# Ledger of designs, part 47: designed miniproteins, single chains, continued (4)

Each design is a single chain, and the fold is of that chain. pLDDT is the mean over its residues in the fold that is shown.

## One batch from the design tools (miniprotein)

Design m13622
Fold by ESMFold2-Fast:
Structure m13622 (fold): chain A 64 residues (1-64)
Amino acid sequence: MEDLEIEVEIFEENGKLVVLATVRRDGQVVAVSRVETNDKSPEAIEKAIKEAVEGALREARRRL
C-alpha cells in the first residue's frame, strides 16, 4: 500500500501570506514547496495553494 499524504499550511510572515506544501510517503517527507504572496485576496490565496501543491508534487515525482 502507498501512503501518500499532502499537507498544506497557510500562515502570515513579515506581512506576506506563506503557503507551504509538504508531501509525505510512509510518514517520510519527500518534497516541500513554499509560495509567498503579498496579495491576500481569495483568488491570490487559491493560486498560491495551487502553485505550492503542484510544486511539491513535481518535486516528489522526481525523487520517487
Scores: mean pLDDT 79

Design m13623
Fold by ESMFold2-Fast:
Structure m13623 (fold): chain A 89 residues (1-89)
Amino acid sequence: SAEKEALLERVFREATPADLSEVLSYVDEKRATYLLALALPDWRTVLELTLESLRERLRDLGLSDEQVEAILKDLKAVVEDPEKYFPHF
């Protein structure tokens, strides 16, 4: 849980001036999608599709391209090494 809170704090800092509640709600949804994707065959394809959808959604929230890429980079790091960020995953 501490790893998740640290990641969300990083995402929040990069998403400023975006609304925190909207960003956190979206990140929680995509975390659930990511966990589901890892349980499916061909999860790499599902992951790429999810990251693209997230990019579009974050832009719709009014975030800058720089903020969007920073958030996606942090989320991609979690997806590529889930045990580091979610040890009970």
Scores: mean pLDDT 53

Design m13624
Fold by ESMFold2-Fast:
Structure m13624 (fold): chain A 69 residues (1-69)
Amino acid sequence: MGAGVEAMRLGVERLGPEASGGEAIGAGRDITGSTFGGLEARYGMLALGLDPGKATGQEGLEAVRKVSS
């Protein structure tokens, strides 16, 4: 499974789906200890045109899952 999907999923679980994508990525990186997972999640959001500062963690999770499939 993609490290970015795991980081984003755990970040959303900690902060809730309404937190920003960037906040969820940061939390997921801290939970997993994976800088790579955090970067993969961020680039996955950007690849689908989502701004991590404006999009929600739920939107980010859906985007990263699409890029990782």
Scores: mean pLDDT 82

Design m13625
Fold by ESMFold2-Fast:
Order: structure tokens, then sequence, then C-alpha cells
Structure m13625 (fold): chain A 78 residues (1-78)
């Protein structure tokens, strides 16, 4: 049970990180839409680069969450 608790706490931290990354991506996407409407090409380039960085990190965190969830599920079968 102690091991399960540690994995659950780690999963919770990763889920919080994912939620914050998704919120950041959402905000950046709104800013990108505004920059595109204004024709601010330089700002569009910067925001698209930021979204790419966020997408990469989101994919990494999702992989980590899936790995943790699998370990938790295996322990819960006991």
Amino acid sequence: EEELKKLQDELFEKEVELALLEISRGITNIDLARAKKKGDEEKVKQLEAEISRLDTRIAEVNREIAELQKKIDELKKK
C-alpha cells in the first residue's frame, strides 16, 4: 500500500502538470488567433514555436502518466 500511495501521489503531480500545460497551450492558442487577426507575423512565429514546445512537453507528460497508471493498475490487482 505504501508503494501504491507513492505512485498515486506522483500520478497526481503529473496530472496537475498536464492540466497546467493544457491551460498554457489554450491561452497561447488564443494569443496566436489574436496575432493572426492583427497580421503580426513575428508574434505568430513566436507563439507557434511556443505551442510546439508545449505540445512536446504535453506528449512527454502523457507518456509518463500512462506508465504510472499501468503500474498503479498492476498493484491494485493485489
Scores: mean pLDDT 86

Design m13626
Fold by ESMFold2-Fast:
Structure m13626 (fold): chain A 116 residues (1-116)
Amino acid sequence: DLVLSEDPLLRYMELGRLIAFFLSKYGTEKDKEIVRKVGELVKQKKYDKAIDYLKEEIKKNPDNIIPYLLLAWIYVMLGKFDEAKEYINKAIDTAKKNGYPQELIDFIEKMKSLLE
């Protein structure tokens, strides 16, 4: 069971753990590079640059769910839960459209439950 909290710090930590598990099981080397670049920008508090970078990655490869999940994670950190839900839903729709395993879709839906 996931601990659902009104504390944005606990919510983003749980979402971050779920994303890390996803990357360890299903992520490519390119996905890990995307996470590394976003992590550097977030560490520097360059949130707008991280968001712009991820939106450009979506334009280049709209079938990759990782940029959608990372956008949701950044929006949770910023307290922008409506935008976070939008990108989680886009990740779910993209996973379903591209025939991702049901176990993976269930995992992303579990991420969405943190924002309800």
Scores: mean pLDDT 79

Design m13627
Fold by ESMFold2-Fast:
Structure m13627 (fold): chain A 100 residues (1-100)
Amino acid sequence: SLEEQRAALAAAIERLDAAIAELRAETDTGRVLSLLEDVAATLREVARITGDPVFVDAADAVEARIAEIRAHGLSEADRERLVAWLEGLRDYLRSRLAAL
């Protein structure tokens, strides 16, 4: 439903905001990973509700970044690149929410 789509997109945006804030705070890589897992799960829920494969692709992209962080850690440059990418994803989700 339209209400479920709004709720799912809003939840995904909220989780992206939390992940971006934690990355900027540079406090804990484990916390960042948990927040990114929440983002990926919420994007999969958006994909299920909307039927739009772009949200599956977005969830896969978040999961790929989680795997990269687990394999190689998270440098300052990696944090900056990840923040920029997540901000782009957040702006996209905000545009999708505004279009509803």
Scores: mean pLDDT 88

Design m13628
Fold by ESMFold2-Fast:
Structure m13628 (fold): chain A 78 residues (1-78)
Amino acid sequence: MEEEVKRVVESLIDAGLLSAKYREELLKDPRKIVPALMEEYGATREQAGAAVADFIRTELGMEVPEALKEWDLPKVVN
């Protein structure tokens, strides 16, 4: 779980979706991923959460970590 969240943070920064300036903060508190996207891009929580969930599933080929569901990510329909 924790290692998966760290992988998400590093991959988002490497893909250019998150500024590298957030790396240290997000590694200390990965629950700030969606808030960081909202601040950096002026996105809504729904937009930021959907983008993170899509990235995890399509680019990383993994299930959305349970920790990220606490950041108002879109609810799983199943």
Scores: mean pLDDT 71

Design m13629
Fold by ESMFold2-Fast:
Order: sequence, then C-alpha cells, then structure tokens
Structure m13629 (fold): chain A 100 residues (1-100)
Amino acid sequence: SIIDVMQDLRSRSTNPNVRNGLQDVINFMRQLTDDTMRQIVSSTSRSMVILTESGDYDQMISVTQTGIRSLQRIAQRDGIDQNQVQSVVSLIQQVTRQFV
C-alpha cells in the first residue's frame, strides 16, 4: 500500500525532522479516502525527502508547489472532500517548513 511505502521511507531516514514530518503525513493519509489524492501526497513527500537530504531546498519548494497544484486540480472533481484537500495542503506546507 501507499502507506507501507511511506512507512518504509520514514524508517530509512536518519533525520529526525524528516521522520517526524513523514509521520504527520502518514497519520493524515490514513484519513484520506481518495486514491489519487493519496498517490499525489506520497509522490510529493518522497520527492521532498530526496531533495531535503541533498540540500536542494529551492527544488524541494518547487516540488511542493507542484503537489499543491495537483491537489487543487483534484479538488475540482465531484465527490472530493474540499476540507480534506485544504487540510492536506496545509500539512504539506507545514512539513515543508519543518524540512527547511
């Protein structure tokens, strides 16, 4: 599952801020019901970790903004919980600040 991939990524990280940020993301992902939203959050978080570990913070911010735009596009679909979209966008922004 996507959550298992995220848990594996967290277990491999040696940076406490990255581990704590990923735990917050994993806990939130358990509340998400849309598979596409879970996939975007997972892909964005994985890219953020790689770029943070390489010290490429400008590119990490760029990837974060791309992920947010993808989530905002999903928000336009019928049946999507708008409050969940706003909450996950806010979480990604919070985690980005923790990684920098």
Scores: mean pLDDT 78

Design m13630
Fold by ESMFold2-Fast:
Structure m13630 (fold): chain A 66 residues (1-66)
Amino acid sequence: DALRLLQEAEELYRRALELDKRYAELLKDPSKADEAKKARVERTKARRAYFEKIVKITLLMEKADA
């Protein structure tokens, strides 16, 4: 169901935005460079999950057209 996947993608997008904000805040403090590095990894994972969901939606839409 493409609608369900789209809603899930929206949830993942919002999560990625929250992690982006956290990473940006940590970057302002040089003493927290190690924490910023870890936050960057978490942000990257969240962004990847979002893109994987978008790929699934795209594949389902292409399958429906075929």
Scores: mean pLDDT 79

Design m13631
Fold by ESMFold2-Fast:
Structure m13631 (fold): chain A 60 residues (1-60)
Amino acid sequence: MATEPRLTAPTREQREAAVRGIVKLVRENGVTSPFLSDEVKEKLKEIAEKAGATLELVPL
C-alpha cells in the first residue's frame, strides 16, 4: 500500500516522548521494525497519542 508515515506533535518534546516510547516497545518486545506487523503499528499509534503526538499513514 502506498502510504507515507507521518508523526505530528504540537511540540518537539511531545514528538521526542513518542520516539522514546517506540524505542521502549522495540526493546521490550524484541521488535526490530515499527512496520513488522499491524499490531506493532497500532501500538505505535497508541504510544504517540499517549505522548500527545499523532502517528498517521497518509495515502499517496
Scores: mean pLDDT 66

Design m13632
Fold by ESMFold2-Fast:
Structure m13632 (fold): chain A 94 residues (1-94)
Amino acid sequence: MPELAPLSDSVPAEVAAFLEELARRLHELLEKYNADPSKWSPDLQARVEAIARDAGARLAELVFVKHASPEELREVAEEALREIEALLKEAKAA
């Protein structure tokens, strides 16, 4: 069930804290590159959404199927953040 909002109440406390940290680091990246999602091209939005969707699916598998450690969750998040940063850097250079 792709209901993202209800997941906040259903996840373990350590996973919820990790998701909050991920959101905070994403905001820091957006601020670093002076990126406003409302001003992104449809292509850039689609690419960022694809990365977020893939990362979300991997995180869900790690949490609900593999009962992964917070360290493993952090590695997936850091990979996704690096991919988003690369896209923002490319968009800024164009």
Scores: mean pLDDT 70

Design m13633
Fold by ESMFold2-Fast:
Structure m13633 (fold): chain A 99 residues (1-99)
Amino acid sequence: SKFEQLFKEALKALENKDIDRFLQLKQEAIDLLVSQGIPKEKAEELVEELLSLSSIIDTLTKALPKLTGEQKERAQAALDYNQQELDKVKAELKALIAA
């Protein structure tokens, strides 16, 4: 979807430390959700949650191969939890777009 493309490009801009491009793409993603009938405050909330959860998941995923024992088990549990939360936010977004 166009939203998924904008979101992916926003995350890539953030990784590249292109803050101006990140903010532009983040706003375009919010504006797209508003154009689909989602209220502005809710669109902003959903985009912020998706960005936060995606950042946490990326950090944990990159750290996991470097960890051993109890630290690896705790990081895996945190990854699983944040993945479930991300899936919930994605499901809410899909339901709102379909309405």
Scores: mean pLDDT 84

Design m13634
Fold by ESMFold2-Fast:
Structure m13634 (fold): chain A 87 residues (1-87)
Amino acid sequence: SVFDKVLEMLEELKERLEEVDPETAESIEQVIKLLKEMREQGAHEETLLQFAIEALQAVKERAERRGDEETAKEAEEKLREVEKLYS
């Protein structure tokens, strides 16, 4: 599903950021955990996807503010992929 693909994208960003920006990595881990719990509780895929996209956008905005061009570009590319899959 599109949601599972976005979870994978968040997991990839988390793993890459663990040593570079551990605070952001921890925040992403908490979001992933919350999204998985919401899915177990029967949340609709549209709701899960919206929260996952918002998390990805937050990662991009933080990276832009910190001058982390690599993370900002990666998050932007992932957002573009999600937009194509959602459409």
Scores: mean pLDDT 83

Design m13635
Fold by ESMFold2-Fast:
Structure m13635 (fold): chain A 84 residues (1-84)
Amino acid sequence: MTTQTLTFVIPRPPGLSVSEATQLGNQAAKDISSIPGVTSAEVVTTDDSVTLTITVSAENNEEFAQTVDQVSVKIQQLREQLAA
């Protein structure tokens, strides 16, 4: 079994409010928590950034890579939503 904690720090764009960034971050954390192999997903929103801390557990390296890829897709979607 492989367990790793991943931290993603996304800058908050000047055009987006902290409340909007918090809502988008919370939705992303909820979506990420639904991915098989994700054991926890937490979000912290500040004036400058949205930080997601995600713990992934897998029985082998292939499953770990598949889970990380799915997490990365959701993180990229959040980055695009924050930039829009």
Scores: mean pLDDT 82

Design m13636
Fold by ESMFold2-Fast:
Structure m13636 (fold): chain A 104 residues (1-104)
Amino acid sequence: MKKRKEAEELAAELVALALSSTDDKEFIELMAKVAVMLRRLLEAGHDKVAQEVMGLVVEALATGDKKKLEEALELANSVVGEPEKEELEKLLEEAKKVLEKRRK
C-alpha cells in the first residue's frame, strides 16, 4: 500500500514541522486536523482537492496564518468529513517521533 504509507508520512511530517515552528496550540491543532484530512483525501484519490489543501497548508506554514489552515479544513471537510480525536492523538505522537529522529 505505497500511496497510503506516503500519505501517512506526509501528514506526520507536516505536524512535526508545525511543532518545530510554533508554540501556538491552536495552529498545531488545526494543522493536525488538516493533515488527517489530507491523508484521507490522498488515500481516497481526491488528488485535486488534496493539492488545493496542500497549497493552503504551505501558505500557513510560510506566514503563520491560521486562517489558511481554517480554509484548508473547510475545503477538506466538504469532501471527507471531520477527523476523529483518536486519529489526531495518534498523528501527534507520530509527528513527535519524526521530530525526535531529526534531532538525533
Scores: mean pLDDT 79

Design m13637
Fold by ESMFold2-Fast:
Structure m13637 (fold): chain A 62 residues (1-62)
Amino acid sequence: MVDDIRRDLTRRADDLTRRADDLADEASRAGPVSSEEFGRLVRQLQDAVDEAQRLRDEADNI
């Protein structure tokens, strides 16, 4: 059912959003880290946020 697909997409987006929140929290709590490590965390966070947004947009379009 379309409702099931929308729910699945929303749940996946929620999972990614929580993952991004976790990464942001870790980056914030990590304090002074190497620029390399910070860059990696920022990229991972950006990727998760981007993917979550895409899934939410897809769920909304269904």
Scores: mean pLDDT 76

Design m13638
Fold by ESMFold2-Fast:
Structure m13638 (fold): chain A 79 residues (1-79)
Amino acid sequence: SLAEEIRKLLGLNPKSKTGIEDYLKKLGFPPIEKKVTIDPEAFLKLLRESKESVEDILKRVMEAAEKKPDGSVLTEEDL
């Protein structure tokens, strides 16, 4: 599944139900208080095609989430 592939690219167990928010918390990033979600296909593409480290990609995702209003979906254009 798409979620399993994303987890695998993040170095997580693909059978885990760990979401991106839980993974960010594990890396010591502050919790995202806004109810902003990320498009999983856009995120998977970013993880596969970017030459940046996973940590740098996640920092960019968090910064984009902070700039969007509550209830927004982060797309490839937001990253």
Scores: mean pLDDT 68

Design m13639
Fold by ESMFold2-Fast:
Structure m13639 (fold): chain A 118 residues (1-118)
Amino acid sequence: MSEEELRELVAGLRDPSASTAERLELAERLVEAARELAREGTPEAIARAVSLMEAVLGEAMRLAVLGDEEERRHAERLVREVREILEEIAPHLSPEERAALEARIEDTEALLRERRAA
């Protein structure tokens, strides 16, 4: 996937007129792109994968706050996929970069669990 295509996908997630279904499709495409970048394993590819993972976690957090039960289940799947990618790229990250992503994942997971209990 090209850098231009990736920028368009991220821009789509920031579009306030986008439906939840459109955002979910975009988030899943970003997860697939992040997996491919993780497999490439260059420093530049890993840096791009991290940026895409952060965008996906942002959407998952939005769904955790604003979503219904079905939308929160989609957010849980997105967070699990991001965690899998993090495990693949962890040897290529600084301790600080890894800790920052782990914290973002844990915060999103905690909010999703709290919303289930409510």
Scores: mean pLDDT 81

Design m13640
Fold by ESMFold2-Fast:
Structure m13640 (fold): chain A 68 residues (1-68)
Amino acid sequence: DLEAVLRELERYRRADGLIPIKEAARVISRHTGLSVSSAETVLRQYDPDGDGTISLEEAEKAYRILAS
């Protein structure tokens, strides 16, 4: 359920609007049944600078790919 995923991801959103990849991966893992490592691999594609954060929109895109 995309709406439930987005609501849970918003709880981890920082003041700068970014979400730590580790938290986003755990949320996506819980809702897809995939491993945290699998979710992290996809999410890291949206973090080319390697700072460990992504936007809510990028996390949604990763979820849509993994839930397909």
Scores: mean pLDDT 82

Design m13641
Fold by ESMFold2-Fast:
Structure m13641 (fold): chain A 86 residues (1-86)
Amino acid sequence: SVIQNSIDTFKKTLDESLKKYGFTFSEESKEKIFNAVKEVIEKKKVPPPYTEFIVKTLFEQLNKEGLKTDDDVEKVIEDLVLSFGG
């Protein structure tokens, strides 16, 4: 489905962005991020191209702000959820 393609795009783009910018989130933090955004993608029916764009844009901004550790995870979740419209 389009929704499943968006979720798959989110996971891939998240993993690529975390590696590209050297984010040091724990596996628990990554799971919290994934689960929160998955719920919003499903509710708002966000298409894959916008999913990729939102993730890339936000993680570039988070990188510039230095928000890269588990202490930042709640703000990362808040900013992602807001960016996806939920």
Scores: mean pLDDT 85

Design m13642
Fold by ESMFold2-Fast:
Structure m13642 (fold): chain A 93 residues (1-93)
Amino acid sequence: MSKLEELLKEAEELLKEMEEILKRMLELLKNPKIDPILGVGKVLRVMGLVEEARLLLEKMKNTEDLEEAEKILEEIKKYLEEAKEILKELESQ
C-alpha cells in the first residue's frame, strides 16, 4: 500500500470518529439537564468542524504530494481534538 493511501485511510477513520462524536452530542441533547440553547450551539460548532474535515479529505484525495497530504492529516487531527473537547464540555453540564 502506498504511503499516500495509508494517510487517506487514516484521515477517513478520523472523519468517521468526528461523525460519531456529533451523533453522541445529538443524543446528549435529549437529556433535560443540558441547556438546549447552549447544547445546540456546541453541536453547530462540531458540525462546522466535520464540514471543514470533509473539505480537507476531498483536497487530500486530489493531491499526489505526500507532504501536503501529511499537513492535511494533521489539520483533521486538530479538528478531531477540538470536537472531543466540545463533547467533554457538553457532558460536564
Scores: mean pLDDT 84

Design m13643
Fold by ESMFold2-Fast:
Structure m13643 (fold): chain A 55 residues (1-55)
Amino acid sequence: SKEERREELIERIMKSLEIPRETAENWVENPDPALLGTIAAIAEVPVGTVRRILS
């Protein structure tokens, strides 16, 4: 589901960047276009896929 993909994305961001869950949740809740490329690289998916998960 979209919620499962979102949770996986949060966990990958936290683990890769060593940031708190609250910070990672804020990144996915309020997606900054400048961060989408970084998130896509961490998740190893295209930017378009990240946009679909976060919309």
Scores: mean pLDDT 77

Design m13644
Fold by ESMFold2-Fast:
Structure m13644 (fold): chain A 94 residues (1-94)
Amino acid sequence: MYDAAVDNARHLEAKTGRPALRVTALGSEEGAKGVAETVRAVEAALGRKLEAVGVVSPDASPEAQAEAAKKIGEQLKDVVGRVLPYRELLAEGA
């Protein structure tokens, strides 16, 4: 169900000023291919394109966060303009 993803995107836009989505890498949600489907579903619900996807790894290390964002970014390069660690996405809005 994409309702939680749509709510997350609205909340994140309120914080960053940009249409964006938070996703969990290697989470039980949908995996890498499911992230692309989630992005498209959220874009359809919002009526606009997302500018960024912020990736969260269950491993809190900066290296694991960067690695997860890079891997998801390679899968999403034709779907969304930017894929980066969620912490960096939040910092751009602060």
Scores: mean pLDDT 72

Design m13645
Fold by ESMFold2-Fast:
Structure m13645 (fold): chain A 94 residues (1-94)
Amino acid sequence: SSELKELLEEAKKKLEEAAEKLREQGDLTSYGFLQLFVKELDEMIKNNSSIEEAIKALEGLIKTLEALYKETGNPVLKELKEELKRILEKLKEL
């Protein structure tokens, strides 16, 4: 689906933007985690992953971001989590 691909590309862009902010702040641990998620989303886009696989991946990512936010208190992670939750709701409507 073109809509699925667009939503995954939006999620990837949000992750890349947040990763750069974390790198600038010196949070290299969270930066490293976000880079792994960018790679996972890129592979899902290239491999034409299903809506169900995309939903599961974003749910796992949101849960990981919540855990990272509890450890660091970094608001970049909280903002990213809320953006990804909005994308997840759009995916569920497909």
Scores: mean pLDDT 88

Design m13646
Fold by ESMFold2-Fast:
Structure m13646 (fold): chain A 81 residues (1-81)
Amino acid sequence: SAVDVLLEELERRKESASPEEQAALDMAMMLVESMKAHGITDIDAIRAVVVAAVRKYVKDPELAARVEAILDEATARAKAA
């Protein structure tokens, strides 16, 4: 499914990420898995929730921007699958 492609892409990106990016991606993956468990499969809705959480909890704006870019790329791949 598109949600499974999103999770796979986020896990792959986490392997080459900094420790701070890994923590943010772990939070993102937890939220995606939670939304999937509730039957939410709309990738745009998932992205909106995850981006809002990143902007709220990631205090460094440069780190938040890097994580958001990873989310945008992972989301684009999921929508293309």
Scores: mean pLDDT 85

Design m13647
Fold by ESMFold2-Fast:
Structure m13647 (fold): chain A 82 residues (1-82)
Amino acid sequence: SAEEQKEASRLLVELGSLASLARIGYRMNLLTPAQVDAIIARMRALAAQVRARMPLLSPSQQKQAETTLADVDAEIAEFEAA
């Protein structure tokens, strides 16, 4: 539905924005370990919501979602390795 596509777009924007801000904060040493853990949990929750909606998305939205999810998974792995 149009509402589900709108929600998926909103979730992708929120996830991408959070990931970008988290990367900046992490690389600038502005984040405590507790804040990193909270950000990882939030990114995982948003990623799960996007993944659940993948079958409902257009091919263009699916490609964008796959790229964003891959970037987020890589960022979480970077944070967990630190």
Scores: mean pLDDT 85

Design m13648
Fold by ESMFold2-Fast:
Structure m13648 (fold): chain A 116 residues (1-116)
Amino acid sequence: DRVERALEHLDEAIEHLAKAGGLLPEIAEAVKEAIGELHGLERDIRESGGAADPATAEAAADALERAVRLARELGNEEALEHLAEAAEHLAEALRLVGGDEALIRRFEEIAEEARR
């Protein structure tokens, strides 16, 4: 089931975000915001049977971009790797539910920036 696989990818993204926040306290608030948006996205996908709210996904991307920028400035490579994994899982979750192509690309770009 594509919906179950998308929810598994969201759970993986949340775990990677939590690990990044634990490694780097300075990004904890941005990570917490992103996790909150992902829980909202999980609810939307479950309740609708596979629809992702673009506004919720955009809010998650905004928070994740702030976390990546801060982690990069602070030079924490392990936190950046976890943020990249979270972004990759988010892009795959959106692909599985037929989410917005621009948002899928945005999460892919966030992962690339985190690995830069």
Scores: mean pLDDT 89

Design m13649
Fold by ESMFold2-Fast:
Structure m13649 (fold): chain A 86 residues (1-86)
Amino acid sequence: MDKATIEAMAEQLKRWGISEEELKEIVELAIKANLIERDESLSLYEQAALAILKAIEKTGDKNFKLSEEEKKLVEYIAEVLKKRQE
């Protein structure tokens, strides 16, 4: 995944005012879902951005069945984003 795509999503999360607690939860859920690995070279916003982008990629296939961990991640992301769209 391109660095520019990750940076664009990270900037969007900053604009939406996503809290540090919400970013940490997204990252931890994505690690539990085995969608991302912990990368200390990335900022918390960049790690959360990568997690969201990987979740979108994983759910793009209509025949794909989400694991319980992937479901929890997708539902949490949807709830966080819904609060910022309203």
Scores: mean pLDDT 77

Design m13650
Fold by ESMFold2-Fast:
Structure m13650 (fold): chain A 62 residues (1-62)
Amino acid sequence: SEEELKKRLKELEKRLEDPEADPLEISVELGVLEIEAVVHNLKHLLPEIQRLEEKLKEKFPD
């Protein structure tokens, strides 16, 4: 559901603030959420997912 995807996005954003977080795990989770948003016709969530993907790149540029 949309509410569940939004909750997962909020939890991923919190994980991005953890310096011990695994960037690969977060990247995979974001990719799954993007696919789920498209499949469930929740494309209005794509800008939020893209914002977190950009934040991931900024925090873990290696």
Scores: mean pLDDT 79

Design m13651
Fold by ESMFold2-Fast:
Structure m13651 (fold): chain A 70 residues (1-70)
Amino acid sequence: SVKEKLEKEIVRLETLKGLYQISKDANDFVVETMKSDPALVAQNRATAAQLDQEIARIDAEIARLRAQLA
């Protein structure tokens, strides 16, 4: 059914979001521990910003799918 397909897609997106969050937490830790190298810190901050954008995109898609289930 359409409902089952939407529920399955929400679970997939929640799982994917979790994986991106783990990657972001790892990058945030690197930024905190590597403050002695400003170039590496800048690169890791750029990566964290990209991960934030992906997480926000997934959150928006989950919200859209949940609205269809309401």
Scores: mean pLDDT 84

Design m13652
Fold by ESMFold2-Fast:
Structure m13652 (fold): chain A 80 residues (1-80)
Amino acid sequence: SPAAKELAEALYKAGVLTPEQAEELIRLLEEGASPAEVADFLMRRAHLTPEELRAVLEELLPELSPEAQALARRLLDTLG
């Protein structure tokens, strides 16, 4: 989806993901992975704590489209 590609590109530009990890994230989202599965993937692959992933997503929110913001907020909801 456009929102999945936008979020993956934003995470890549922020230095959180490699190009290969960004492509893997897009595939997971396109295959209907749950927000919890996607959050787990990001923490595992980028070696982020839940607090660090939350901080990254919150920092990126203002730069994202409404659709990509909605996706990022669903991920934030899984982190508590």
Scores: mean pLDDT 87

Design m13653
Fold by ESMFold2-Fast:
Structure m13653 (fold): chain A 63 residues (1-63)
Amino acid sequence: EVERQRAMLADEAALLAAGLSPLEVRIYIRHRYLGLTDEQIAAALGISVATVRRYVERAEAAL
């Protein structure tokens, strides 16, 4: 949906402007907008589920 794409781009821009790293922003977008589980994101990036959850928490705090 166009509205979902616009919201996703707005959140990405806002998080980058707030000083989050591109990796942290990418993890949040996958979690929030792409419907991927923390386990799927962790497996795709080769990091722990705990690290994914930490990055999501930081991104949510910045919005």
Scores: mean pLDDT 78

Design m13654
Fold by ESMFold2-Fast:
Structure m13654 (fold): chain A 85 residues (1-85)
Amino acid sequence: AREAGELAYKGGLAGGEEAYKAGDIASSVAAKLLGIGGLAAGELGRPEDTARSGRSAALVAESVGGEEGKRLGEEGARKGEEAAK
């Protein structure tokens, strides 16, 4: 669960970094809202749900998150790791 949550959010971070290079900051709010779902899945410690939510979060972070997508991925990874202890 911990490792799955971390990997899912690392995927989001990588996608957010690519979106950040494109300069898309306008969708930061949408990225935050969608990333919260991934955090919740990580906290539940359910690997299947975490992987599914992380994949969705990664795609959104890449497409719309820009700078906020990258930040959200980093925060999500840290919190998911802590919550899954």
Scores: mean pLDDT 50

Design m13655
Fold by ESMFold2-Fast:
Structure m13655 (fold): chain A 91 residues (1-91)
Amino acid sequence: MVDLSEEKKKKLDELFEKIKAVLDKIAQGQLTVSGLQALIDAGFSEELAQKVVDIVLQAIAEAKRLGETDVDLIKERILEKIKELLGEHLS
């Protein structure tokens, strides 16, 4: 039968792909609140989805405070933190 570790790896990859799609919309300043629902629909728990949204909102607020306008750098920092969070939850 299918190995559990392979299933966990597939789930992690799929969740990460869906987060990238949500971040594209959030980084444009749109759908910040709708991002939470998209993550829940993707299979995240409400608690995990809220933590992801909080990371994104804090990173955007920090970027505005520092005058950072490079959207790609902001996205990379957010993705790195989210990847760590997902690794902890699915490990």
Scores: mean pLDDT 65

